# Designed miniproteins, single chains, continued (4): the designs that were tried, part 20

Each design is a single chain, and the fold is of that chain. pLDDT is the mean over its residues in the fold that is shown.

## One batch from the design tools (miniprotein)

Design m12673
Fold by ESMFold2-Fast:
Structure m12673 (fold): chain A 64 residues (1-64)
Amino acid sequence: SNQEASQRLLELVRKGVKAIEERNIEEVRKIIDELRKLGEEYPQYRFDIDNLIDYYQQEIKKLS
């Protein structure tokens, strides 16, 4: 459901922000993988999810 997708997306955003703040690149990569899976399950959110993945990829480059 859209509500379940939105909740799962929000949880992944919260985890991703925390991982970036903690400079935990490995955890950020795991969050990216979970976002990809979510986009496969809910194609209607793929545009937003792909933008979020791109953002996290850019943040990883800053931490590397």
Scores: mean pLDDT 86

Design m12674
Fold by ESMFold2-Fast:
Structure m12674 (fold): chain A 72 residues (1-72)
Amino acid sequence: DPITEKVREIAEEYIKNGDLRGAVERLIELGKEYGEEKEGLLAAFYLASLRKDEELEKELQEKLDKIIKKKL
């Protein structure tokens, strides 16, 4: 499954370089590429939350809220 392979690549690069923002951005782009934008944002938000990056978590929460509001 190409999505699973790309997620694994993002995870491996993050483990190697510690670039949380880069990993988050790649997850968001992957979600958009495959029509799973909400799922990509949720994965990115979860990673930011696990790392306790409050600034990045807030930025991602705002992006999620915009998508939720579009469906209402």
Scores: mean pLDDT 78

Design m12675
Fold by ESMFold2-Fast:
Structure m12675 (fold): chain A 113 residues (1-113)
Amino acid sequence: KEELIKKIRELAEKAIEAIEKGDLETALEALEEIEKIIDETDDVEVLEAAAEELRRVLEVAKKKGKKEVALKAAELLLKAGLKLLKVATTKEDILRGIAYVLWAIGDIFELES
């Protein structure tokens, strides 16, 4: 499971570097690989790592005005948060899942406005 978290962090870093270079295709491809990991896991720690790294990618994309990448990152943050709520067994993990969902919805609303 630590290998999946490491891969998520590496993909997020790749997405951020691509955003900084204006290579949106590479940034979106890295996000699609993170999405695949989210779809294939029910592990709380992996989902939390994905959500935190997606928040980081989202904030960088927003700062650089890369709306399409920011929207994709927010959509995946919503997916990770909803999946975390489905698999969460502790109050702390449920509250984290709710926070990720609310942040993602807020960012999607802001970016589409």
Scores: mean pLDDT 86

Design m12676
Fold by ESMFold2-Fast:
Structure m12676 (fold): chain A 67 residues (1-67)
Amino acid sequence: MLEEVKARLRAGATLPAVLNYLAENELLPDDEVIALMEALLTEQHGRPVTLDRANLDAAIAALRAQR
């Protein structure tokens, strides 16, 4: 999970694309994955990005429910 998320974000994937990948594979991010996502999205956007675990888990659950 961590390496796949890192590879996607370094290739220029957006947050929605990463959340869709997690939803498709029935994965929920741990604290290490969330910290990595915040760091790489901050680099990608050129401004600080903060992600809330509960909001990410809810977004992933909603994406899974839409299938």
Scores: mean pLDDT 80

Design m12677
Fold by ESMFold2-Fast:
Structure m12677 (fold): chain A 59 residues (1-59)
Amino acid sequence: MSAEEKLNQQLADIVEENTQGTLKLSDQLAAQDPENRDKYLQQKEEVQKEAQELIEKLK
């Protein structure tokens, strides 16, 4: 693997870790504020999708 590929893999790992933290926070907010639960769940799906797309671009 090239040095650039190695760096991109490390960036992908960082994105995954940050995404997991955000998803957990969204779940907590949905539990605390049930009236806005759908908004938090939509944000969770969007964050997960954006993270996947970003990781794909790091090739």
Scores: mean pLDDT 78

Design m12678
Fold by ESMFold2-Fast:
Formats: sequence, structure tokens, C-alpha cells
Structure m12678 (fold): chain A 57 residues (1-57)
Amino acid sequence: TDELRKRLEAVRRLLDAARDMLDEARRRGSPQSLIDRLTSIVDDLQRELDRLERELS
């Protein structure tokens, strides 16, 4: 289904961006509150990606 494939692509792009932001925040010594928030976003996006990959299988 094209809708699921487009969502999978969007979630992958968001996950990559969130990981990059998390890595940058850690390198810059950003506030722990920001690091915690970005970590939660990465975890949520990874779970959504795993779910979508299972639905496409």
C-alpha cells in the first residue's frame, strides 16, 4: 500500500533527523531536559518504524 510506504519513508526521515538532533545536542552539552525529550522522540519514532515494518511484512 502506497500510504503505508509513504508513512514508512516519512518516519525514517523523522527518525534520522531526530537522531542527528540528539547527537548534536549531546556534542554541544545541551540541557538534560532537551536530551531527554529528543531521546523520547527517537524511542517513539523507532517503535512506530518497527510497527510499520511489521504491518508491511
Scores: mean pLDDT 85

Design m12679
Fold by ESMFold2-Fast:
Structure m12679 (fold): chain A 83 residues (1-83)
Amino acid sequence: VSKEELEREVELAMARIRTAVAQLALDRGETLSEEELERLREAARLAEELGDHETARRTYEVLAEALERNGRLEEAREARERA
């Protein structure tokens, strides 16, 4: 396994972890911070670029829910369309 392959796997694992943590926060009725929303956007984009369609879809769904709770309805719609 090359360093580049390991870096890609680590990035995907981090994207999955960020998505899971955000989903748990939302399930608890918590609102995500702007920084957390930006991390989710980056995680979704990265998963999409790396061809992990399931991770990308789940991350966009979580992002959409978080954006709705923050009152950012247009951005939430865009995230759902990508899921």
Scores: mean pLDDT 82

Design m12680
Fold by ESMFold2-Fast:
Structure m12680 (fold): chain A 95 residues (1-95)
Amino acid sequence: STKEKQLEIVRLMVEANYLMSRISIMTNDEIRELSKKLVEAQKLLDTLSDEQRQLTFDIGGEAILLFFQLLEQGVPYEEALEKAIELARRLIEER
């Protein structure tokens, strides 16, 4: 569904931004995974309308902000990611 695609794009955005935040200490394999996530997100975005893309970017930005705020507060990666995706799901369902 469109909502599942939007949620997957947001997950890829959060994961890619986390990897980018670690770029100075990344392995070559992690850099390849970052590139793969960016390409996958772009392919999914290309299947959406302009309005759906804009909504996905707006929600993705909110999810990324929450994710990094939680990491700063000492929340583990997996829990921070889950909470960021839960926020994204709620925002996608609301709109």
Scores: mean pLDDT 88

Design m12681
Fold by ESMFold2-Fast:
Structure m12681 (fold): chain A 87 residues (1-87)
Amino acid sequence: SKEEELKKIEEALAKEDKDGDGTIPAEKLPDILRSLGLYPDGDQFLELLQLITGKEYVKKDDRVDYKKFIELLKDPEVWEWFLSFKK
């Protein structure tokens, strides 16, 4: 189910949250997504970071609020787009 998949995504993100503050470095997100079977191209990844952060320009050291990311994925349109990253 979508709920079970969202839980797996949140658990994978939380594993990289060493400070427990609800954020991870943007540069770590590609490896986490790959571990979940998700392979966005460079443009898709940039769009995802812009959607999560609300920033037009995202740096490698920018922090991704993964709690916000999970909330965004609850939107059916965002979820369907995100699933398009699967092989």
Scores: mean pLDDT 82

Design m12682
Fold by ESMFold2-Fast:
Structure m12682 (fold): chain A 71 residues (1-71)
Amino acid sequence: SELEARRARILAEARALLTDPRLSPSQKAALQARIAALEATPNPTLQDLLDLEIFIGVLQLHIAVQDVVGD
């Protein structure tokens, strides 16, 4: 139940991130592949959830850098 809620939250965050125009096509493809992998995993481990959370964090950092130089 708690892991299911966390999985749903992480997938929602990842899907929201896919709509960000600052992500490159390759970053979007990588994120989409990871979303699909987690969606195909009905009983994910804590590590499966952490792997996607870490990847989201990396992409958010790239977006933050793009915001500083993108104006």
Scores: mean pLDDT 81

Design m12683
Fold by ESMFold2-Fast:
Structure m12683 (fold): chain A 81 residues (1-81)
Amino acid sequence: AQPHLSAGYEALLAKDYAGAVAHFLRALEEDPRNRNTALFLAYALRQLGEDALADEVEARAAAGESLADLLPRIREVAASQ
């Protein structure tokens, strides 16, 4: 069970992109190498106009790298909404 991933996906379907970022951030805090979570997060970030951060998240996920060092920047976006 991945409650934050499920909640993030439901937020995306509702077009609650800020809520989606918050839920996917929580999922990545638990599993910072989860590629699917990172890709859903990048989509939500793009919908909020955070294209540069979304590009960086996608690049790190594609490289199989941890997103742990990006979590503070993603948290700032979630907090600013």
Scores: mean pLDDT 84

Design m12684
Fold by ESMFold2-Fast:
Structure m12684 (fold): chain A 68 residues (1-68)
Amino acid sequence: MKAEIREIDKKYKANLSDEEIELLARELSDITEREAVIRYKANTGKSVEEAIELIKKDKEKGLAELGR
């Protein structure tokens, strides 16, 4: 749900665009994965698209990388 993504964005202050929120809602169904991507953007400034690709390529390795 987009409302949940917006609440996580507010918590981490990643300043997601509406397009990035739509992308997260479409590409990731798991709230833990969505939170990891949002936190990664907030901490590194790297794109949401790059973080999603890390998870899609290898979920366990992607989540570990985003958790740094």
Scores: mean pLDDT 76

Design m12685
Fold by ESMFold2-Fast:
Structure m12685 (fold): chain A 81 residues (1-81)
Amino acid sequence: SEEDAFEAIKALQHAALEAHARQDLSIFERRAAEVIARYPELADELRALGARVREALQAGDLAGMQAILREASRRLLARAR
């Protein structure tokens, strides 16, 4: 559902911010795997989103990471119409 997708994106955002704050990418990888397992119907979309977020985190691009997550949220809202 769109609510599930929104919650999954929020969980990935929290994981990414925690990984950035602790400078530990493994936090994001562990949390992302948990989120994907929780929402199997969204697994492919969440894996693709997670890959882009991981790339931004590895580059130290916090602004780019947040932009990726905001755009994913906007796409979900557009689907509600």
Scores: mean pLDDT 82

Design m12686
Fold by ESMFold2-Fast:
Structure m12686 (fold): chain A 60 residues (1-60)
Amino acid sequence: SHSERLSRGARTLLSRLTPGADYRDTGAGLALMKFQQDNGLAVDGVFDAATEAALRALAA
C-alpha cells in the first residue's frame, strides 16, 4: 500500500510537471519540495534532472 501510494504520487508529479521548470512559490512547488526533502534532494522547488530521476525511480 505505501509503495503503491509512492508510485502513484511520483507518476502524478511526472505527468503534471515540466522537467526544468521552476515551481517555487506555487502550490505544486510545495508538493515538489516535500518530495525533494523526503528523498534527500536539494529543496529548491525546481524540477531538475535529479528530481526527475528520483520520481522516475519511484514511478517504476
Scores: mean pLDDT 75

Design m12687
Fold by ESMFold2-Fast:
Structure m12687 (fold): chain A 98 residues (1-98)
Amino acid sequence: MKWSEQALEIDAKLIASNPILANHTLMNLDQIPEEDLLAFLKKLLPLVADQMSVSAVRTTFTYIAKHFPEEAQKLYDSVKDKLSEASQKVVEDILAKT
């Protein structure tokens, strides 16, 4: 079942308002339908990038690089300035192996 774009935006904002919920969601991306996952991440990542732990960044971008390799670099570029230096290094290491 596909989520509406409006539902994805509302869910992204709700999840972003709670750092614990945001980290839990990013650790469980496999539970979101693949057809909606990329659109959801495009809405969620800019809202939570500055709140993400290095572990959440690693898990999230490993999943993106594996399932959406053509979009991984663009998603990284969209949030790079909001990520810590440690998180940026983790994503660059993941993308170099993809």
Scores: mean pLDDT 76

Design m12688
Fold by ESMFold2-Fast:
Structure m12688 (fold): chain A 94 residues (1-94)
Amino acid sequence: SLAELRAQVDALRANLPASKAALKKQIDAQQSEELKERAREALARLDPVVAETKATLRARLAAGQISQEEYDLLVEAVDALAAAHRELLDYALA
């Protein structure tokens, strides 16, 4: 349901800062050129993956498989996850 989806997105947003902090500590512990190379490759793929995910959501909306409200919540979740992933990848490359 829309209410269940909203609760899931709210929970994701609430947990995201703690998850980012924990992953940054793991990145600090694993300082290597291999990690940086993997992070560069992941960063290069991030925007295309986000664009494809949003295109899939737009197609589902157009097909009537999800509502406008569900689409808006899912796009918010995708953007929040993408921003967190970019932050972690940028941190690994610093």
Scores: mean pLDDT 86

Design m12689
Fold by ESMFold2-Fast:
Structure m12689 (fold): chain A 104 residues (1-104)
Amino acid sequence: GKERAEEYARGAEESAEGARHGGLRPGGVGQASGGVSAISAGSNAWMAARAAGGEEARRAGDEGMRRASEGGKAAARGTGEESGKAALEGGEGAAEGARRAAEA
């Protein structure tokens, strides 16, 4: 239901903040943590969509998961600033997808 979808959307936002924090830290450990947080945000977007139900919510959550996956992969392949930016963008995309799914 909507309440459960909103819970997952909050989880996606919290994970996106983790991705932002990790992405802004210099060094591999912070950036790796950022990538993991981005993937976590994507999982929350997917769960928000399934909790909300309907095709509009599913599309939003799937897009959020896709952006999180792309950001996480780019963060893993990249180094330095590019890796951090990829984690941040993936997390933000997931949070947007989760929010849209919960609002659908």
Scores: mean pLDDT 78

Design m12690
Fold by ESMFold2-Fast:
Formats: sequence, C-alpha cells, structure tokens
Structure m12690 (fold): chain A 98 residues (1-98)
Amino acid sequence: MEEEKKKKEKIEKVLKAVEYLLEGAKNLDDPEKAAEYFDKAAELLEDLAPEAAKVAREAARLAREGTLTPEKRRELGQRITDLLENTFSELLSELAEK
C-alpha cells in the first residue's frame, strides 16, 4: 500500500508537469513566463523522466533566447510527449498489475 501511494505521487507529478507544459505553450507570447512554466515541468520530471526534463529545459532556454520557432516547438513537443506517454504507461501498468 505504501508502494501504491508512491506510484500515485509519481503519476500526480507527471500530470502536474503536463499542466505546466501546456501553460508554457499557451504563454509563448510572453517568453519569460513560458520559460518559467517549462522549468517547473522539468523540475517535476527530473527524477521520473530525466530525458523529458532535459527537453523541457531546452524549450525554456530557446523560449528565453527567442529561438523557439514553430518547427522547434513541434520537434520538442513530439519528443516530450513520447517520453511522457512511455513513463505514464509504465506507471499505470505497474499500478494495475499490483
């Protein structure tokens, strides 16, 4: 039961990270605000999906630099989505099996 509690906390962190990524994407007209949201997502993902955290930090850096082009947004968005879907599926599968 402690094990289920820890898995629930991990799932909640992933969902919160997704929420921050969406807020960042909504605020791309305010680069610093968008970057802050991407950094918050990266912090939540650091322990659970380090590669996704890395992508989120790259998005934050590019947003601050003003170089987060539509092409880069699509590339990074797809990459982070794939990584998060894999992480979320693994967490849900483990929870369902136990």
Scores: mean pLDDT 78

Design m12691
Fold by ESMFold2-Fast:
Structure m12691 (fold): chain A 92 residues (1-92)
Amino acid sequence: MITKEVTLEVPAGGSASATIEIPPGEYLVRAENLGDSDVVVAVQASDGTVKTATIPAGGSAELRVKAGDTLNVAVTNLGDKPATVRITVTQI
């Protein structure tokens, strides 16, 4: 089973991103917003497919994605306070 985790610290009104290298397959991406601001998480597969979720402060979201070899994850902080977002990618 393949599981990758990354934690992104996102400045107020800013964005942060990560590229996650994973084998081809289907994945569950869980994003947990550990901060005090609402965030938007966008997950882009290598084929250009993009899935997004808005996650309130203290909330979480799950996105099912198909990866070719990488996933690009971007988090945009919509608030005036810093946010910390934990992203877990698990093969399903």
Scores: mean pLDDT 83

Design m12692
Fold by ESMFold2-Fast:
Structure m12692 (fold): chain A 85 residues (1-85)
Amino acid sequence: LADEAREHLERGKKLLEEGKYEEAVKHFQRAMDLAVQAGDYRLAAEAARHLSEAYDKLGKKRQGAIWAAVAGIYEAAATVEEMLA
């Protein structure tokens, strides 16, 4: 799960660099879903931040703002988990 999440994250980053924003969104969404299933909230936060960036590049400001908020939530969850581990 975490390995698959990282593969989708890296593919999404390459697509984002290439300007293929709609395709990048698909890979970042899959990366986030897999990261959450794996309990890797740090990776989920990273994927959500890239989703926010991709949506902003598409001019979808509401979706961008939503994913930025989601990234903040997963980042907070990861920080709490790391502090308690």
Scores: mean pLDDT 84

Design m12693
Fold by ESMFold2-Fast:
Structure m12693 (fold): chain A 61 residues (1-61)
Amino acid sequence: MSPLERALQEARRIIVEGFEQGLSVEEIVARLEALAATQDPEVREALLADVERMLASLAKQ
């Protein structure tokens, strides 16, 4: 599994588990930013773009 694929799976886990635990969107975003900070710049940019897209979709509900 590539570093990006692994990071995206972890980000999805953080989002799903966060909502299941009743965390706010702000708390979930903070956890995702912490994950992104541990990644290489290229992986970080791709990860944040996909996360922003997922969160935008959830915010429209």
Scores: mean pLDDT 76

Design m12694
Fold by ESMFold2-Fast:
Structure m12694 (fold): chain A 85 residues (1-85)
Amino acid sequence: MTLEEIIEKVLEELDVPPELREKLKKALLSGKTSEQLSEELNIPLSLAKRLVGRFLLALVEEGILSEEDIPDRYKEELELGKELK
């Protein structure tokens, strides 16, 4: 399974709108930050951080990523993602 396929599955499980899903998939696959996602998708930074956090938490829950593999810069996103539940 590719990382792209995993991202698609996670975004579907998080009930992300189809139009936004494709853009988020491409940006996340390219390793863009929450700030870059906010700018490129024209959404609030807080929303971008929550979406990234939920996505990363879902990958960890699926056993596809370990929390240790996530760069330190995503710590805030992970905490915000826990609140989105």
Scores: mean pLDDT 72

Design m12695
Fold by ESMFold2-Fast:
Structure m12695 (fold): chain A 61 residues (1-61)
Amino acid sequence: SERVRAIEEEARAMVAAGAPAADVVRWMHERAEELEDEEERSRVIRLAEEIAGEVAAREAA
């Protein structure tokens, strides 16, 4: 799953650059729709939820 790893790395880079979590999640969902493998698609969606949760937790602290 080199594609999933590349999507995660780019999403985390966008967050580090100050992109809003909602924009990063939307971008990740768009990338997930391009994936033919259902398991890889589910993994990207789960990673989007995880990244959004991490950002929300930091903002709440």
Scores: mean pLDDT 83

Design m12696
Fold by ESMFold2-Fast:
Structure m12696 (fold): chain A 58 residues (1-58)
Amino acid sequence: SSMEEAQLEHGIIVSRMALKENNGDVEKARELATKALTALGYSDEIIEKAIEEAIASA
């Protein structure tokens, strides 16, 4: 759905920012991105997809 696509795109941006702000620390970026996206009400599936895409494109 368009909503899920928008959430995934936003989640990738948030995850990439977390990775950059923590000097490529994947563990810390995953922790911070999960906390932020969970607070926004995103599903675990979307959160995981977003974080994995951010790591893969780093």
Scores: mean pLDDT 87

Design m12697
Fold by ESMFold2-Fast:
Structure m12697 (fold): chain A 97 residues (1-97)
Amino acid sequence: ADVSRPLTPEQQAALDAARKQVNDAAEKTARELHEKYPEVDEESLLAAGLYAANFWLIAAEVEAAMGRPDLIPQLTQDAIGAAKRAAEEEAKRQVEK
Protein backbone atom coordinates (compact mmCIF):
# COMPACT_ATOMS: atom_id res chain seq x y z
CA ALA A 1 0.00 0.00 0.00
CA ASP A 2 1.28 3.45 -0.95
CA VAL A 3 -1.03 5.41 1.40
CA SER A 4 -1.50 5.22 5.17
CA ARG A 5 -5.21 5.29 6.04
CA PRO A 6 -6.88 6.50 9.25
CA LEU A 7 -7.95 3.78 11.68
CA THR A 8 -11.34 2.17 11.04
CA PRO A 9 -13.93 2.18 13.87
CA GLU A 10 -13.26 -1.56 14.30
CA GLN A 11 -9.49 -1.00 14.59
CA GLN A 12 -10.02 1.87 17.06
CA ALA A 13 -12.34 -0.37 19.15
CA ALA A 14 -9.67 -3.11 19.14
CA LEU A 15 -7.01 -0.63 20.34
CA ASP A 16 -9.37 0.73 23.03
CA ALA A 17 -10.01 -2.87 24.19
CA ALA A 18 -6.23 -3.50 24.21
CA ARG A 19 -5.62 -0.42 26.41
CA LYS A 20 -8.35 -1.58 28.81
CA GLN A 21 -6.86 -5.11 29.01
CA VAL A 22 -3.41 -3.66 29.74
CA ASN A 23 -4.77 -1.25 32.37
CA ASP A 24 -6.82 -4.02 34.06
CA ALA A 25 -3.79 -6.37 34.11
CA ALA A 26 -1.49 -3.64 35.50
CA GLU A 27 -4.02 -2.74 38.24
CA LYS A 28 -4.45 -6.43 39.20
CA THR A 29 -0.68 -7.01 39.31
CA ALA A 30 -0.10 -3.89 41.45
CA ARG A 31 -2.87 -4.97 43.87
CA GLU A 32 -1.56 -8.55 44.16
CA LEU A 33 2.01 -7.31 44.77
CA HIS A 34 0.78 -4.85 47.44
CA GLU A 35 -1.08 -7.76 49.14
CA LYS A 36 2.18 -9.79 49.21
CA TYR A 37 4.31 -6.79 50.29
CA PRO A 38 2.11 -4.34 52.26
CA GLU A 39 5.03 -1.88 52.52
CA VAL A 40 5.12 -1.42 48.71
CA ASP A 41 3.28 1.55 47.18
CA GLU A 42 0.53 0.16 44.90
CA GLU A 43 0.27 3.43 42.92
CA SER A 44 4.01 3.40 42.03
CA LEU A 45 3.73 -0.23 40.84
CA LEU A 46 0.79 0.70 38.60
CA ALA A 47 2.74 3.67 37.18
CA ALA A 48 5.82 1.49 36.46
CA GLY A 49 3.67 -1.14 34.73
CA LEU A 50 1.76 1.34 32.57
CA TYR A 51 4.99 3.16 31.60
CA ALA A 52 6.58 -0.12 30.42
CA ALA A 53 3.41 -1.17 28.54
CA ASN A 54 3.10 2.16 26.67
CA PHE A 55 5.82 1.25 24.11
CA TRP A 56 3.92 -1.90 23.05
CA LEU A 57 0.58 -0.06 22.87
CA ILE A 58 2.14 2.59 20.58
CA ALA A 59 3.54 -0.24 18.42
CA ALA A 60 0.03 -1.79 18.18
CA GLU A 61 -1.45 1.56 17.03
CA VAL A 62 1.31 2.02 14.42
CA GLU A 63 0.89 -1.53 13.06
CA ALA A 64 -2.90 -1.07 12.80
CA ALA A 65 -2.40 2.24 10.93
CA MET A 66 0.01 0.46 8.54
CA GLY A 67 -2.62 -2.18 7.67
CA ARG A 68 -1.59 -4.88 10.18
CA PRO A 69 -4.41 -4.86 12.80
CA ASP A 70 -3.93 -8.65 13.12
CA LEU A 71 -0.87 -7.84 15.27
CA ILE A 72 -2.93 -5.98 17.91
CA PRO A 73 -3.65 -9.14 20.03
CA GLN A 74 0.03 -10.18 20.09
CA LEU A 75 1.29 -6.67 20.92
CA THR A 76 -1.41 -6.42 23.63
CA GLN A 77 -0.03 -9.60 25.26
CA ASP A 78 3.50 -8.17 24.98
CA ALA A 79 2.27 -4.98 26.70
CA ILE A 80 0.62 -6.99 29.52
CA GLY A 81 3.84 -8.99 30.01
CA ALA A 82 5.92 -5.81 30.11
CA ALA A 83 3.54 -4.23 32.67
CA LYS A 84 3.71 -7.28 34.97
CA ARG A 85 7.53 -7.52 34.78
CA ALA A 86 8.00 -3.78 35.46
CA ALA A 87 5.64 -3.88 38.46
CA GLU A 88 7.43 -6.95 39.91
CA GLU A 89 10.85 -5.28 39.45
CA GLU A 90 9.64 -2.05 41.13
CA ALA A 91 8.17 -4.07 44.04
CA LYS A 92 11.53 -5.85 44.55
CA ARG A 93 13.34 -2.49 44.44
CA GLN A 94 11.07 -1.05 47.17
CA VAL A 95 11.30 -4.19 49.40
CA GLU A 96 15.13 -4.35 49.11
CA LYS A 97 15.59 -0.69 50.17
Scores: mean pLDDT 82

Design m12698
Fold by ESMFold2-Fast:
Structure m12698 (fold): chain A 89 residues (1-89)
Amino acid sequence: NPLLDQLPPEVQRLVARTRQEIVDILFSDDDIDAAVARSEALLEETRERALALVADDSEARAIVDQIVEELRAFIAELAARRAAALKNA
């Protein structure tokens, strides 16, 4: 992601770990609503940590917000796929 590559390496690692943890949460729990809530809570924690790391950089803060919205869309997409798989079980 070219935007993520513009952020400090600590933020890049934080985002990569959060994305992987979201995948693990959504595929480990049959309660999709609970898995989504946990994933969104993790994403909010990640957003707060990332914004703290770039507090003095308004352009970097805008990039963090954009990446967070991309990760929210990712949660919704994975949750929809998981729900469809459970419905066909």
Scores: mean pLDDT 83

Design m12699
Fold by ESMFold2-Fast:
Structure m12699 (fold): chain A 84 residues (1-84)
Amino acid sequence: NQALKAAVEALVNSALSLRDKALEALKSDNPDEELAKVVREIAKKAGEQSKDKEAMIKVLKTVIDSEVNELAKKALEEVVKELE
């Protein structure tokens, strides 16, 4: 499905553009909290660049299902609500 492929590409490109910020978050005194902020920024940027909000919501929900960081999971759930 072209829409799902485009959504995945947008999310990957967003993550790559924030790679250095994510690495800095992991080196912080509070890596879970700081990484959750970066995850929110990645998802928000991907959502803003996506032409198909439904496809992006499906991709983000798949990420939420596999997320072990509770703060990052909450951040992703908030972005999904903003896109709905």
Scores: mean pLDDT 82

Design m12700
Fold by ESMFold2-Fast:
Structure m12700 (fold): chain A 106 residues (1-106)
Amino acid sequence: KRFVGRAVADTTEATTVLMEARVRGGRARFTVAGEQEGGADWRNDLVQEVEDGETGYLGLAAPAGTRRFTLTVEVTAEEASTRIEFRARDLTTGEELPVELEEEEL
C-alpha cells in the first residue's frame, strides 16, 4: 500500500520545508521530492524508515521557485489498517502548508 501527499508552496526565496509522516498500523518508508517553477524537476531524495506509531521527519532545502512537494509513504509491513497523517511547514515563514492525501494500491 502507498500513500501520496501533495503540498503547494510559493518559495520566492530559498527555504527549508519540514515534512512529517505519522504512521499507524504498520511500518513504512517515507520519501520527499520537490518540483520547481516551470515544471523543472528538483530532487533531494531523502528516505526515512518509520515504525508503527512513529512520525518520520524530512527537511528538504528548497531553492527559490519550488512550488510543489510530494510526500510518499510506502507501507513495508502492514498491520490491520494502516493510517497516515502528513504535515508540511515552511520553516522560513513558519506557515503550515495544506497536504492533500491520496491512497494508492500497489
Scores: mean pLDDT 75

Design m12701
Fold by ESMFold2-Fast:
Structure m12701 (fold): chain A 77 residues (1-77)
Amino acid sequence: GKKVTITGGNGKTLTLDLSEPLEELLKKAMKFILENSEDVRKATAAVLRLIGILLDNPEISPEEFAEKAKEIVEEFV
């Protein structure tokens, strides 16, 4: 499937396989943020923004979700 690699400010990378369900993409992005952020407030804000994406549009495409997740990871990690 199509894969997207996202690099955090700490230099670590998250790879999302866009053929996976949105729930798996969300779970992987949340896990990456929680494991790679030293600031609990930033990690919490980033996770809430990721959850908010799916709450605002439950039918969002994996591609659009990955683009929004990239913006959040690059801002908060």
Scores: mean pLDDT 84

Design m12702
Fold by ESMFold2-Fast:
Structure m12702 (fold): chain A 148 residues (1-148)
Amino acid sequence: TATELVREEGKISILVVGPSGVGKSTITEALREALPEHVVVEIDIDTVPVEKLTESALNADLVVLVVDATEFPRIRELVGTQDKPVIVAVNKVDRPDALPKSEIEAHIRKHLPVPIEVIEISAKKGEGIEELVEKVKERVEKIEEERK
């Protein structure tokens, strides 16, 4: 079901999470194509209860947080990821009010004391998607190796 990430034995669970309209579906589809053996679940933080988001984050092996460059991300809803690496995909819109990558990264690091990696993307142009996919693959390989 599309509203919850449930851990599946022998597979890596990847949670793609973010607000409505930030380009999560493009990322989710790219990850499912690149990692067909693993679980990739998309959750919209604006439509799912906080308790379900927290449970999904706790069950995830890797969290991909998708944000719009014009807004600071809502970090409180990722409490369950405090001990897990987070990849942040900043969807860059060509707007005068787009926040610098450094400011978004600083905000996340201040509120989420876990290793983060920030990747700028344009879902509309398909730019940065390949880099994001490769970084997710690298993290998946590391998690698999640590589980041996």
Scores: mean pLDDT 73

Design m12703
Fold by ESMFold2-Fast:
Structure m12703 (fold): chain A 91 residues (1-91)
Amino acid sequence: MEDEELERFAKAAEEKRWDEKVSEPVAKAATEAAEKGLRTLRERGAPEEVLRKAEELVEFAREAEGLTLKEFFERYERLLREIREAELAAL
């Protein structure tokens, strides 16, 4: 159910409804996804830099309610990309 909320949000971003605002359920779903990702990275023994960026994503997602989809998507995607790039650089 919460994954479906995140998928609906991603589809809204693809449809370029950039002026729509992030709802509480969407922010909660994004936060839970970010927390799950952080836990997985910790279990894998990811470097401090990767963990720090993942923590930033969790913090951002918690405060995302009321942001426009554009603001939320740009920041969330950037943070996800930075986490991925830091993890790849640590290989």
Scores: mean pLDDT 76

Design m12704
Fold by ESMFold2-Fast:
Structure m12704 (fold): chain A 61 residues (1-61)
Amino acid sequence: ALGRAAADALDAAGDGTVSSMTGAAGTELFRAAPLEGRRRLLARLAEEGSVPREEAAELLS
């Protein structure tokens, strides 16, 4: 679930790379993203309801 949410977040942020990658690759891209980008993506996911706030906090940890 978190991996798919991370991939969707990267795609929603306009990266476009995730759409050509598998879910696993999307998760790795999210983990490699700078902290500022990850925080922003997780905030958007929480607002959209794609990821609960608790899971978003775990991804930042």
Scores: mean pLDDT 54

Design m12705
Fold by ESMFold2-Fast:
Structure m12705 (fold): chain A 101 residues (1-101)
Amino acid sequence: AADAEMDAAWARLQALYDEFKKLAEEVIKNPKDKKLWRKFSIAYQELVKAANDFLLLASKIAREGDEEQRARANALIDQVTALMKEAEEIVKKVLEIRKKA
């Protein structure tokens, strides 16, 4: 079911975002730690991939689904777009802190 797949993908994306935020906080506290930076970089790459995969799925549902499915897909697309803008701002902040360290 498209709804179940989209809900599962959204839950996974939220879990990846929580781990990304946790790693960002750890890097900010330890900006010279190369191991933490590597974990953070991998987490961001996984988050971007999951977001792109989600947007492809949700865009298909927004085009082909019923009225309720399309409304839900569009709402989640907006949430994922906002989440990824916040993630990009966190990356910029982490990079700036690392340059100053």
Scores: mean pLDDT 89

Design m12706
Fold by ESMFold2-Fast:
Structure m12706 (fold): chain A 74 residues (1-74)
Amino acid sequence: AAAERARRLYEAGRWDEVAADPRAPLPLRALALAKLGRFEEAQRVIAGYLARGGDPADPYLQEAIALLQEHARL
C-alpha cells in the first residue's frame, strides 16, 4: 500500500522521496518536509490535512509541528 511504502522510505531516511510522493500520507509528508528544512511547505501540508478533518493527534503530524516550533524559535 502507498502508506506502507511511504513509512518504509521514511524509516530508511529517504525523506526527499516521501516529500515528493503524492500518495504518501500527509502527516508523513509534512514530517519529511520538516526533516528536509522545507518548513513553509510542511506548514501548508499540515494546514491542508487538518482542514480535511485529519487527526490532530497523529504522531507524525505532532513531530512535524514540534520541528516547525523549534525552527520558529531560532
Scores: mean pLDDT 84

